# Ledger of designs, part 103: designed miniproteins, single chains, continued (5)

Each design is a single chain, and the fold is of that chain. pLDDT is the mean over its residues in the fold that is shown.

## One batch from the design tools (miniprotein)

Design m19578
Fold by ESMFold2-Fast:
Structure m19578 (fold): chain A 94 residues (1-94)
Amino acid sequence: NLSKEQLEKLAEELAKAAAELRALRDSQPTPSAALTHALNLVEILRQELLEAIENNEPVDKEVLEKSVEAAVAALGRVDPALAARLRERLYEII
């Protein structure tokens, strides 16, 4: 299981990625379905981590890694550079 400090750092990195995706969405008159999907996956993962922190719930590393890979894959369809950066940052913490 991951420590509370690791979960907090992961949530912070996901918040940064979500902010960049929201800025990209807001800069476009008609954002793509892929952008909306990527933003939703990043926000859902972040919220799940914040809820686990709030409730002192254990987070399994292998389950988290599967969710990270799903979010990174969705991001890669929108912004490959952001996806690569996020993946690197998240795995530095895990």
Scores: mean pLDDT 86

Design m19579
Fold by ESMFold2-Fast:
Structure m19579 (fold): chain A 95 residues (1-95)
Amino acid sequence: SSTDEAVQQVLDILDEFEDRLKKAKTLEERQQYGDEATRRLLALIDGMSRDQAEAVMDVLSDRVHRYLLTFDSDDRSVVEQMFRTVLQHVSDLLS
């Protein structure tokens, strides 16, 4: 379905972000990867229907919990900033 495709596109962006963040050597690289993932997610979400945005909200919520368990304090601020921005944007679209 178009909803399954939207979810998969979000998961692909998050998987790429996770891979890049784990390989990052500097705070600057981490911030750049976070900023790029945020920009890509916001652009993708702006094109979504309400049904797609609702499905994506569930996926993002699950992924936030996993990332908080996976990443240490060095990566946490970048992860928190990205998800705070993206979750707020999805919430605003659903209002």
Scores: mean pLDDT 85

Design m19580
Fold by ESMFold2-Fast:
Structure m19580 (fold): chain A 88 residues (1-88)
Amino acid sequence: NEEEAKKLVEEAIKLLEEAKKYAEPKVQKLIDEAIKELEKGKEGDVESLVRAAYLASKAAVLSKDPKVQELLLEAAVKAGEAAALLES
């Protein structure tokens, strides 16, 4: 469902923007790359959504802040779910 996928992408972007406010510079760089990929994914690029999920997960592993980790992992899950919906 394209509408459900779009909603998940928008929620993922919001989570990444929130995480970026509390993230250190190295993690912020990965978040910026993930947001760029989500923006492409919003246009229907499934591969960009998969890359966004990977980048958000990588950022979470590198973060030492539990709140930032939680936001990044939630964003990764939503990006992956959006990709799965578009492949269905």
Scores: mean pLDDT 87

Design m19581
Fold by ESMFold2-Fast:
Structure m19581 (fold): chain A 95 residues (1-95)
Amino acid sequence: SEERKKRREEMLERINEEASRTLELMKETVEALKETEEILRRAFEEEPELGEAFESLSLRDQGEILSRAVLLRMEGASEEEVVEAVREGVEEALK
């Protein structure tokens, strides 16, 4: 049926458009994650107590703090703002 072929082609086109948007967002997220990891590596070298406090947290709390830091970096936050957000997250998690 021509109608079934057309409907399948239209569905695949929509899937491809959605996949392309998802891949672009994933690329931006991966770049922000790499930048955030480098920022935090340097910050933890300069302030080992912050690194030890972060590592003492549950994997859930570490993940939540890191995710928030990555989102801030994607929004163009400075290295100082990213480190401050992690510090605030660590302080909140230790309350």
Scores: mean pLDDT 85

Design m19582
Fold by ESMFold2-Fast:
Structure m19582 (fold): chain A 65 residues (1-65)
Amino acid sequence: SRAAQLAALVELVKKQVAEIERAAKETGDQQLVQELNRQMAADIEATLAAIGLEGTVIVQPLKFS
């Protein structure tokens, strides 16, 4: 169902956010952080397109100092 797919997307995003935060804090590798943000945005876009919600959500990259 759409609700189950959205719940799965939320869990995927939580996992990807944790990985991006870990990479930023542990490595300081901005190239890795940018790549992980790109992958997260692509995964969200693909999932939304698959359930007919393409273009209803804008994915903003996470920023770390």
Scores: mean pLDDT 73

Design m19583
Fold by ESMFold2-Fast:
Structure m19583 (fold): chain A 73 residues (1-73)
Amino acid sequence: MSGEEEARKAAEAGEKSGTGAGAAASAYQFMLAGIRHGVPEAGAEAAERAAKAAKGKSGQDTARNSALMAREA
């Protein structure tokens, strides 16, 4: 719950900045949180949600690549 909320706040911060880097950082944090808490599947699922939440096409493209990296890790 708290990990998911932290990730959501990171995604919102990325959107406010209007940068794709924020979306990428959010997806990366999702992956790390999943690994740290022993639930990598939850991390991958959260990364997919970050891709949906990203605003603007550049942010969505970056989030998509980050989600792919989370899956490959």
Scores: mean pLDDT 56

Design m19584
Fold by ESMFold2-Fast:
Structure m19584 (fold): chain A 76 residues (1-76)
Amino acid sequence: STREELLEQLRKGLEKNKEAIEKALKAGLIEEDEAKEILKLIDEAIENLESDPELAMKKIEEASKLVEEVADKRDA
């Protein structure tokens, strides 16, 4: 069940990331459209974890890049 264990760990991490984005949105640290974009990528990653883990990883990478860009360019 190594595959199942890995997927479960990744899913938990993604769920925590969603919570962090929702908290950031409520705190006014991120714009609504930015949060929606990041959350969509995380949801797509979760959706593809079991069927296409490679695609899920690429979605996670893209979401992480957007989070970093938002943090660096809050007033952009």
Scores: mean pLDDT 81

Design m19585
Fold by ESMFold2-Fast:
Structure m19585 (fold): chain A 69 residues (1-69)
Amino acid sequence: SENEKIEELRKESIKLGEELDNIDDINKRIELMEEAIEKFSKLDEEFAEILKITLENFKKLEEEKKKKE
């Protein structure tokens, strides 16, 4: 049902945030985001688009950090 899908999206979003906070490796964080996008695209394509934008912003921020090193 739609409500079940929304609950799963919420649960996965919370889990993703918690896992990202526990991962120090930038490349692993990116991999986790890409994996989450694939999972969410099966549940809600619009939400997956939001995650793609979030991932692109994250990658851009990490590239900026690498340039300063």
Scores: mean pLDDT 74

Design m19586
Fold by ESMFold2-Fast:
Structure m19586 (fold): chain A 80 residues (1-80)
Amino acid sequence: MRAEELSRRAAELAERAPDPDLRAAARALAEAAPRIPDLPEGREEALRVAEAQIELLEAMLRGEPEAAIRARAEELEAQL
């Protein structure tokens, strides 16, 4: 299921992240993603936001350029 895949990706990020702040953010996403299907409304929006947050953290871990990270963050803010 999509939420379980996102949780798994976030858990892998939490294990690999060298920065404690990135690790904490990834761990929070791993815990939150499995709960998204239980929401009465906004499940699809919450899944899109969670996926975008995970992709942002993955991009930061890969060392993508600041411009790319900023573009991903702006897209995430537009989804909120």
Scores: mean pLDDT 77

Design m19587
Fold by ESMFold2-Fast:
Structure m19587 (fold): chain A 102 residues (1-102)
Amino acid sequence: DGIVSLENLYEIFKELAEKSGDEELFEKAVEYVEKIEGPKEEQEEVGKELLEELEKNSHTPVDKQTLELLLPNRDTRTTQIAMVLILTGRKAGEIIEQRNQA
């Protein structure tokens, strides 16, 4: 689907948190989405935080290319929600990989 509902988005976040074993991933992802859907001042602040976190988590050429595709629309709610999904997925994947390598 080209459009993800908030309910479907939260279910994705919950599944990622359950698979990684990190409940904070779900809590943080929900907090980001609530701020994105909130007042303009909160949306602008969370947008900046999401961009900084994605830059820190952009290690591969593909990650950097994804970031470059998001930059022109970084101030839109749709792009910010996409940033939350990408960031949460990357963090969950890193935890799962570290667990499997231990």
Scores: mean pLDDT 78

Design m19588
Fold by ESMFold2-Fast:
Structure m19588 (fold): chain A 76 residues (1-76)
Amino acid sequence: MLDKEEIEKKVKEARELSEEGDRLDKAGRTKDAQELYLRAAQLYREAGMSYLKQGNTKEALDLLKQAGELLAKARA
């Protein structure tokens, strides 16, 4: 089970990867961007699932939504 510090670290890493993915996609490096979006989505999903297990439903749903949006971007 992830503690709050580990969850917050994963969220920060996911955000940084998502921002780097957007930068690479804008530069035409679509495959590299897709790999970063997939990694960011995984981190958001892990953080969201951990919050859900702790009863933090609103925070969990927000993170799982972010993961879903990044998975959609990775497939486009």
Scores: mean pLDDT 84

Design m19589
Fold by ESMFold2-Fast:
Structure m19589 (fold): chain A 75 residues (1-75)
Amino acid sequence: MLSEEQQRKALALLVRLGELLYKHKVPKEIQERLDEAARNRDYEGVLELLDELVKRYPEVKELPELRAELEEILA
C-alpha cells in the first residue's frame, strides 16, 4: 500500500494530468479511462495510459514529465 505522502503526491499529479488532457481537448474516452483508473487507485494503469499518451501526443511536452514524476512517486 502506498504511504499517505505517496497517495497525496499521486492524487495531485492525477489532477494535473486531468487538467492537461482537458486543456488539449483529448478525446472524452481517454479522459474517462484516467477517471476510472484514478477511482480504482490503479496507478499502474495510469502509467500505461501515460505511455500511450506520450506516443500519441508527442507535442505535449508535459506528458513525459508527468510520467517520470508518477514513476518516482510509486517507486
Scores: mean pLDDT 82

Design m19590
Fold by ESMFold2-Fast:
Structure m19590 (fold): chain A 100 residues (1-100)
Amino acid sequence: MEEEALRLEEEARELARQVLEKGKEGEEFVRKLLEETTKKMLKLYEELTGKKTKEVLTEDGVLSYEGEMSELSPEEYEKLLEKALELLKEMVEKLREYLK
């Protein structure tokens, strides 16, 4: 899983770079995908822990979150990683579709 996640992240970065080369429209597409993926991750964290996270938008327009990942049990953390992998696969698929 860890090796697969790294490969998907590399592919997502390379595809995102190609989308960004299409200019402002591609930049908006990548930004929207990151925002949607972050929201899905936060929702999964809230469902697993029953705790709310705080979404923070930085000055650079990067969406981040403040959450206590250390409070997750090993099983909850594994489930979160598995769902994160699914979200990465979804991002890669959407990026590929945009580039068609």
Scores: mean pLDDT 68

Design m19591
Fold by ESMFold2-Fast:
Structure m19591 (fold): chain A 73 residues (1-73)
Amino acid sequence: MLAEIARFVLKLSKIEDTEKAFELAREYLLSLGVSEEEAQRLIEEAKDKVNAGEMSVTAAIQHALLRALALLE
């Protein structure tokens, strides 16, 4: 699970379009079994952190994916 998330985040680091990166992250969350509502909330939180200058896109997405993994326990 963690290794799969790390590989996905590395793949996203090559995407220049930040909105596309967040869209792909949302799709990945849905593929993990996260509900559409939960996936959207996690992505919006990640976007807020990036827009506030607190995190890079890849760091915010990784954080969201790790939180989703914890919720699926």
Scores: mean pLDDT 77

Design m19592
Fold by ESMFold2-Fast:
Structure m19592 (fold): chain A 83 residues (1-83)
Amino acid sequence: AAAIKAALTKAADISIALGKAYEALGDYAKAAANFTTAANLYLNTLNDSAKAAAAYTNAAAAYQKAGDLAKANAATANANALN
């Protein structure tokens, strides 16, 4: 239904906004979690590979700043698979 897709798009957009807000606060772990949530919504529910790739790229940068290299590498691999 169009209403459900609109609500999920809004949820993904809010997750991106929260990720950016947490980055500004220096909470890179929460930033990465929010970017990952948005990426999964764009990819698996909205079928928007371009927005998913961008969100995974943002998650990878945030995980790297958080010191989680394993999750950063996984997010980078996910972004590269979509290009």
Scores: mean pLDDT 87

Design m19593
Fold by ESMFold2-Fast:
Structure m19593 (fold): chain A 71 residues (1-71)
Amino acid sequence: AEAQKQAALEAIAAAKERLKEAMERLKTATGPEVPRAIGEVLRAIGDQVDAGLALRRVGVPWEEVSKLLSE
């Protein structure tokens, strides 16, 4: 239980870092790079959602999951 919760928390942290990096690439993307950068942002958002759902499945309430995802 604790190991699964820790893994889910680490997954959220990693997903947030990936989203931050994808957003940074989107801000600097021009021309043909823009569609690819948008795709990376969408994938990073998906990773963050998956990590949040994993945390929810180990018993963390939505209030805590929402807080972790929105910070």
Scores: mean pLDDT 77

Design m19594
Fold by ESMFold2-Fast:
Structure m19594 (fold): chain A 125 residues (1-125)
Amino acid sequence: SELVEALRGAAEVLRRTDPFIREALEELRKNKPDKEEALKKFREMFEHVLSTEKDLTEQLFNALAVLQGVAEILLEYLSAEEVEEFIREGGEYILEMLNLAPDSPAAKAYREAVEALIAHVRETG
């Protein structure tokens, strides 16, 4: 989809420069990968992304871009099933952090975008 391609572009920029992504990758590249520590670094990154913008639409868009970038990186190290679980957990975590009502239009649109990312992971894995 057009949205997935746009988010991929944004995520690729973040992948190269974000220190949280680099630290998470170091955990995944170890002889004994620490997946829990890597996921913790990605959660810290979501917290940072959400704290830098006050407009809800921009916060959700930036969070989706980061979530997609992380998913693409994780597909190099984890199974598609594990990456799908990460996308679902990360998506719910973002909604919880923003304290959005489950039935709000923003929350519904965000969940639809998360399901599109999951579909992309299933096609790629």
Scores: mean pLDDT 71

Design m19595
Fold by ESMFold2-Fast:
Structure m19595 (fold): chain A 85 residues (1-85)
Amino acid sequence: SKEKLEEAKEYLKRAIEEARKRKDEEAVEALERMLETVEEKLKRGVSEKEAEAILLIAKGVEESLTAKEEEVRKIEKEVLEKFKK
């Protein structure tokens, strides 16, 4: 549905923001291409199953980027704490 594609766009926009924060230009370019594809599908319409699949992919991509960022932040904090003493 249109609603699921709009939700997928929001997940992709958040994923792009996370990629930009870590300066991952290749990830930003790939995610922007995915967002463009979703916007085209919104214009033309898609089946409910396709919209649901796109939403699941977008959620997975955002979760993957958020998990990697959180893991990197934890490692950085551990390194800094070891050099503090």
Scores: mean pLDDT 76

Design m19596
Fold by ESMFold2-Fast:
Structure m19596 (fold): chain A 71 residues (1-71)
Amino acid sequence: SAAERAYANAKAYLETSTDPAGQLAVLGAGARSLAEAGDIETAKRIAEAALELSTDPRVRAAARRLLEELA
């Protein structure tokens, strides 16, 4: 499904890239757009992946904020 592809692409980026700007774009342009389209569950999965895989404080803060907004 499109949701599974979006999650897989986001997770692959977060696993292979340490670029904070790119990781923030995955949260902002990727996960937030999915939530705005009504796919709250995939958006949460992407934010959870960012918390697990990123060590960058800005990325982790953005992921926590998104999860709080979607709770």
Scores: mean pLDDT 83

Design m19597
Fold by ESMFold2-Fast:
Structure m19597 (fold): chain A 90 residues (1-90)
Amino acid sequence: SEEVLRRARELAEEAYAAVAAGDYERANELVNEMLRLGEENPEVALEIADLLVETADRIEAAFPDDLEAQVLAAMLYMAASVLRIAARNA
C-alpha cells in the first residue's frame, strides 16, 4: 500500500539521520520497525527490502570510517535478505 511505503521511506530517512547523529540505539529501533513493517505487509516487502539496501549503501558511502555505522549497514542488508527470502518462499 502507498501508506506503508510512505511510512517505510520516513523510517529510512530517520534511520539515516540517527546514524548521522551517532544515535545507534535509535537507528537500530528504526531498522527493526522497517523489518516488522515488511513482515506485516508482504505485498510491499520487496520494495521495503530495496529501501533497506539503498539506505545501507548510503550509510556505507557517507560513514566509511565509522565502524558502528558499517555494522548498522550490515544489519540493514541482513534485514533486506530476510524480507527477500520470505517473499521468495511465499
Scores: mean pLDDT 88

Design m19598
Fold by ESMFold2-Fast:
Parts: C-alpha cells; structure tokens; sequence
Structure m19598 (fold): chain A 92 residues (1-92)
C-alpha cells in the first residue's frame, strides 16, 4: 500500500501542477500552454511511472496529435491519481 500511495500522490501532484500552470497560461496558444503545463507536471512528478506517462503525453502534443491520441493517456494519469484524491477528500 505504501508503493501504491506514493504512485497515486505523485500522479495527483503532477495533475495539480498541470492545472495550475494551465490556468496561468489560459491566454496563450493552446499547444504552447499545454507544453508548459506538461513541463510543470513533469517537474512536480517524483514517481518514474508518472514521469514516463507525462513524457509520452508531451511527445504526442509536440508531434501535433489530437484529443483521440491524448485521451487514453490522460485517463490513465487520472486513474493513477484517484486513490490520492479519495484519501484527501476523506481527510477534509
């Protein structure tokens, strides 16, 4: 459970960093804002599985891939974070 908790917490921190940077860059071109948000998420991620997933997302965005290619990886990242989201909700 400690390893699962570390993975989920790393995924949640990456998502929080992504969202924070994305909001700050709302008025920028979508691709540039997305890449900057992914870079912030990568900087916040401490778990290698989360870093690998974010790197794949960044490569797809840089290659100009659309929502259909991005969606499965985004859903995987959200699923990884879910236990940490539930734990924080229970603690609040």
Amino acid sequence: SAAARALAESALRAIEAFHREGVARRDQPDREAMLAALDAALAAATHPEVQALLQQLRELVEAGKGDEELKPLIEQLLALAEPAVEARRAAA
Scores: mean pLDDT 82

Design m19599
Fold by ESMFold2-Fast:
Structure m19599 (fold): chain A 72 residues (1-72)
Amino acid sequence: AAEAAAQARADELGDRSMKVVNEAKEIIKLLEEGKFDEAKKRTSPEVARAALALAEHYGLPEEVIEKIRSLL
């Protein structure tokens, strides 16, 4: 059924999105701890964009936002 195929696809995208969001949160934590080199090594462009969106949404310090922008 088309609905079953759509659900399986949504579940796969959900898992992927959760991994990206969790990695973005970890990158933000590393940047707040001053571990910029570790954050840079772990960051993909997709994770960096997610981290930037989260940081701006939660109103994190401009210093942290600027560090995330430098990873893009």
Scores: mean pLDDT 74

Design m19600
Fold by ESMFold2-Fast:
Structure m19600 (fold): chain A 92 residues (1-92)
Amino acid sequence: ATPVVKVVYHVSGMSEEEAQAVRDTAAATPGVLSASVEATPDGFRLTLVYAMPSEEEAKAITAKLQSLVGQTYVDEETGLSVTLLSAEVGFA
């Protein structure tokens, strides 16, 4: 099985069309196995699954991302808000 890192973001301040464009751009990125967008009452949930060369590299990047969980980036001019919700190691 391929080691993967699954990353989930909450995004608010964008339209469904903009969220789909972000998903499509992410899905076209080398190393991304899947990208999905789910509408929520307050915005969108973006889930990205990245292929990793090894389980140890997957664990290392996951640990780094977990230190950023709950942090929100806000673009005050556009109202765009991005929060990292979770990062986890898996296999695909």
Scores: mean pLDDT 80

Design m19601
Fold by ESMFold2-Fast:
Structure m19601 (fold): chain A 95 residues (1-95)
Amino acid sequence: SMIDQAIAEFEAFVKELLSTIKDPAAASGLKGFAFEAVALLRKAKTEEEARKILEVAKREMSRLKDDLLAAKSREEIAQARQAALARLRELVEKI
């Protein structure tokens, strides 16, 4: 299906992004975000909705990567992750 294609494209993007990450804590945070993004993609009802979710997920994941790499503490990592997940949910709800 087109939704399965969008998920496959996102998973390929995630694998490429993770290959550039050497920090295990940052990698773990990104994997958690990716898991929720895939769950949202699976709930898409149309190809257009799946495409919009894919675009949002890629953009927000790239932003989260930068935030996680800039974090100086476990607390900052947790805050960055929570903020990214909240933004993802809010933006997807507007689709």
Scores: mean pLDDT 85

Design m19602
Fold by ESMFold2-Fast:
Structure m19602 (fold): chain A 63 residues (1-63)
Amino acid sequence: SASVRAMVDAVMDANGQVTRDQFADLMQTRFGMSDDQVAAIVSAEGRNVFTRDQAVAILTRHR
């Protein structure tokens, strides 16, 4: 969990947010998720911007 939080923090902006495209890239490059898996996760969430806690919760569900 600490490792996941650190990875999310590395891609977040000064407002504590990560865009959908940045989050998708993180899931593909750091978690080895396929394009189809990432598209399904992002579509299910229905968001264009994620908070740190939202991103960490999503990643820990799929870790």
Scores: mean pLDDT 78

Design m19603
Fold by ESMFold2-Fast:
Formats: sequence, C-alpha cells, structure tokens
Structure m19603 (fold): chain A 66 residues (1-66)
Amino acid sequence: SQELLDEAREIVRNYERLKANGRLEEVLTPEDIKLYEELKKAVENNDVSKIQELLERYRARARAAA
C-alpha cells in the first residue's frame, strides 16, 4: 500500500534527523536503532511486506513502553 510506504518513509525521515543531530544513542536503545535501520532498508527496497512486519514490531514496542 502507498499509505503504508509513506508512513514508513516519514518514520525513517524522523530517525535520520535524530541521527544527524548526534543524539541517537542517548535517546534510543540498541534494539530501537536496529529496528529503525531495518525499516530504512525495507523502505529503500520498497518491500511492503517487510515494512508491515517492522511497523507492527515498532507499535508493539511503543505499547510495551507505555
């Protein structure tokens, strides 16, 4: 879905901005960084199935933290 790809691209853009500011490792756990890097690769490959799987994992981690 184009909407799913657009959502994933927005998340990756926000991650890259955080990374560019040099505070990534102060804010995110190694597991979070790994998840964002995998999502970035899935977006670059237009792998909708992998994007869906990774977004579900992202949402599950967000719920566990709340």
Scores: mean pLDDT 79

Design m19604
Fold by ESMFold2-Fast:
Structure m19604 (fold): chain A 68 residues (1-68)
Amino acid sequence: SALDEALALLEEGVAAGGVSAERGRELLRLGYQAKNPVLMATGREAVRAGGLSAAQARDALEAARKAA
């Protein structure tokens, strides 16, 4: 599912030390497909800021699971 793909992307970002802006655009697409407001907001922030830290990705992962 789009939710499972987005959660996997965030988990990869945590392990890799962050999420790039390019991966953030994919996260935003998946967030809209999953209709998950946390993933939509997180993806927009990743694009705006030029990426996310591993800590931001971890926080987003936890919040996105609660919103599902």
Scores: mean pLDDT 86

Design m19605
Fold by ESMFold2-Fast:
Structure m19605 (fold): chain A 75 residues (1-75)
Amino acid sequence: SIIDKIIEEIKKTVEEAAERFGLTPEQLRGLIKAEIRYAVRLAKEKYNFSDDEVEELKKRLEKAGDEILAEYEAR
């Protein structure tokens, strides 16, 4: 699905940036928030997502971001 593709792209972007630049947890949290904002805007403006689809995407991205951050902080 388009939602799954967006989530995988965002996860890849965030994880690659964290690895390449040695981000602090605070910097990683900021990047995650920025990428979620970008993905929501893209979904609304380019993919014509409904409000329900946007809400699903946002919730799944927020969960994925929390998981990435928790794993990163445990390193």
Scores: mean pLDDT 83

Design m19606
Fold by ESMFold2-Fast:
Structure m19606 (fold): chain A 79 residues (1-79)
Amino acid sequence: EEVILSREDILEIAEMVEPRSPEAAEVLREIAKEREEISVSDLEDLVYRRLRARLDPEALVAAMEAVGEAIRRLIEKKR
């Protein structure tokens, strides 16, 4: 079952991610302005595509790990 995230969910993920990756938090806030809802897989794909042009490979891996962790924590809070 694919989890759908609201704009408010994306903004909460951005706040959770900001201490580890300010660049990922900025991208998440940009996506939240563009989308009312998004699937987890589409969100991760959009964040990855936007960040890979801005970050080196090591920073990109750390940012995507932070995003994945924040998404998992948000989903667990909803259950």
Scores: mean pLDDT 84

Design m19607
Fold by ESMFold2-Fast:
Structure m19607 (fold): chain A 89 residues (1-89)
Amino acid sequence: EVKVEVEITVDEASGKVTVTVKVSGAKQPIGIAVLRVTKKGPRLVDVREAKDGETVVIEFQLEPDDEAIKVYVSYEGVVELLKEHKIEK
């Protein structure tokens, strides 16, 4: 019933990251956590909440130590890794 669509776009030339989360069919708000995985471990970028029909956009700048971006979603007590994007450069 609940559908969560996650897109991670990385502009390698500028280092800009855009995470877009679209929610549909949710009867309760969905928790969203975006993390950067760096050479020195994971770092939290942002924590958001999205209701049914909402689109959340989180933008941030890549750092030289960044190796991956992970997006976690929490709904009704369940936490799931929905998308991971590994940084090439």
Scores: mean pLDDT 82

Design m19608
Fold by ESMFold2-Fast:
Parts: sequence; structure tokens; C-alpha cells
Structure m19608 (fold): chain A 70 residues (1-70)
Amino acid sequence: TPSISDVIQMANDALSTLTRNRIDSVVNGDYSTYQQYSQQRQQMNDLIDGVYQGDDDARSRLIQLVQQVS
């Protein structure tokens, strides 16, 4: 089972990937993909906040979202 620190590190790496993908989608004119990545980034930030507050459900959801982005 990954530690909270490991989960946060994976989430930060995934956020970097989402940021790059958002820039790429804008450059390519793909507005729908840009909105999808923007929503995933917002969800990930909310889940990171939940993990820091000790929410076990947020931790499980964050791991799932990181796997979808990576």
C-alpha cells in the first residue's frame, strides 16, 4: 500500500502531465480535450486537499485518477 507521501508525489507528477496535455490541446485547437484535462486537474487538486485532511475516500479516488492520467 503506497504511503500518503507516495500518493501525493504521484499526484504531482500526474498534474505536470495534465498541464502539458492542456497546453498541447490548446496548441492543436482541441477544445473538448482541453476542457476534459482542466476538469481532471480540478478533481485532482480537490482530492489532494482531501488526502491532506485525512480523507481515506479522497486517497482511494486520487490513486484511481492518477492511474487514469498516467
Scores: mean pLDDT 80

Design m19609
Fold by ESMFold2-Fast:
Structure m19609 (fold): chain A 57 residues (1-57)
Amino acid sequence: SASDELKERAIELLMERYGLSREEAEAIIDAFLAGTASPEQQAMVSEALGELAKELG
């Protein structure tokens, strides 16, 4: 689904930009989707989504 594709791309961007493992990036995305992410984790996801928006728009 488009949601799964966006999630995968966000995971890849977190790994690339912050040097995170796939497991760490997945945990941050899952926390964000569950509404349990820290402010720092929320900022990381927002930055990744901002980059995706620039790439697609």
Scores: mean pLDDT 81

Design m19610
Fold by ESMFold2-Fast:
Structure m19610 (fold): chain A 78 residues (1-78)
Amino acid sequence: KPLLSFEEVKKEVQEKIPVARLEKIDESRVRITVGSVEIEVDLRTGEKKVLRSGGDPGGLGKALQAADLIEELVKKAK
């Protein structure tokens, strides 16, 4: 089981990067969407997978900031 819940992660991301949308994929994975950019993050490891970059550098930057925030939350929860 991940140490962080989806609700905790969603709250932190929405407060710091409000343009990022989070979706729960399963108990251990979330999807971050900013415009046409999609990144998947594993809540157990903080591992990031870029699913779609869409040619939007601004959206990619914001999605990566959200993924980095989630990775830091995962590391601090251990």
Scores: mean pLDDT 79

Design m19611
Fold by ESMFold2-Fast:
Parts: structure tokens; C-alpha cells; sequence
Structure m19611 (fold): chain A 85 residues (1-85)
């Protein structure tokens, strides 16, 4: 659903901004919510790629690697934007 993809995009972009600001707690909350929403995606391959990227972003935040977290979030946004095209 395009509505699911748009909601997912907002959460991922929020997590990216939180990570860039060094707000690890907020980044984790937003990425965890994004993973929960991504589980509802009907396309299995898209769902798997987005969840993998968001889990990597989450892991990077836990390691204090906010630059890597932002890059993984950017890749997830690119996947979402391609699906919305």
C-alpha cells in the first residue's frame, strides 16, 4: 500500500535525523516503529530488504555509529522511493 510506504518513509527519515543529531534513543524508537510498519508490506522481497537495512541502522545506532545509521536509513528511503515510483 502506498499509504504504508509513505508512513514508513516518514519514520525512516525521522530516525535518520535523530541519528544525525546524535539522539540515539529517538533514533532507536523511530527505527523500531519503522520495522514494525515494514512487516505489513505486501511485497516480500521489498519487505526483507527494508527490514534488513533498518536492522543494520538500529545496530549502528547501538554501536554509536550514527554516520552508518544515517547511510542505512538513506538506502531504505531509496528502496521506498523506488516502490512509490
Amino acid sequence: SDDILRSLRRLVQGGRRAAQNGDGDMALILFDNAIRIAQRLPDRDLRRRIIDLLQRARDAVQQGDFDSAARYADRAVDEIDRALS
Scores: mean pLDDT 91

Design m19612
Fold by ESMFold2-Fast:
Structure m19612 (fold): chain A 99 residues (1-99)
Amino acid sequence: MVEELLSINDPEERRKKLKEIIDASQEEADKVFDGLVDIVKNSPSLYERSRALQLLVDMAILDPRYREKVEKLLLDMIENNDPLAGAALGALVYIRKNA
């Protein structure tokens, strides 16, 4: 599931697939969320981490249940000077403007 979402390059198609998952099953949505968080924290690939971060932002906007968790993750990345701290800051601003 997570691998399929990461393979979708079109942001609009990606959000559509995320929304389908969220609307179909909370259990499946939670598994996708946990998998994306794991990639952001632990993947050796900055590209994969960046892609997973974009998907988490989309989840936060699509479903308020994920918003607080995503915002906390982004804040932790900024505070710890993660290589993606700049992307995390931009994502935080985007969520607060659109959610």
Scores: mean pLDDT 83

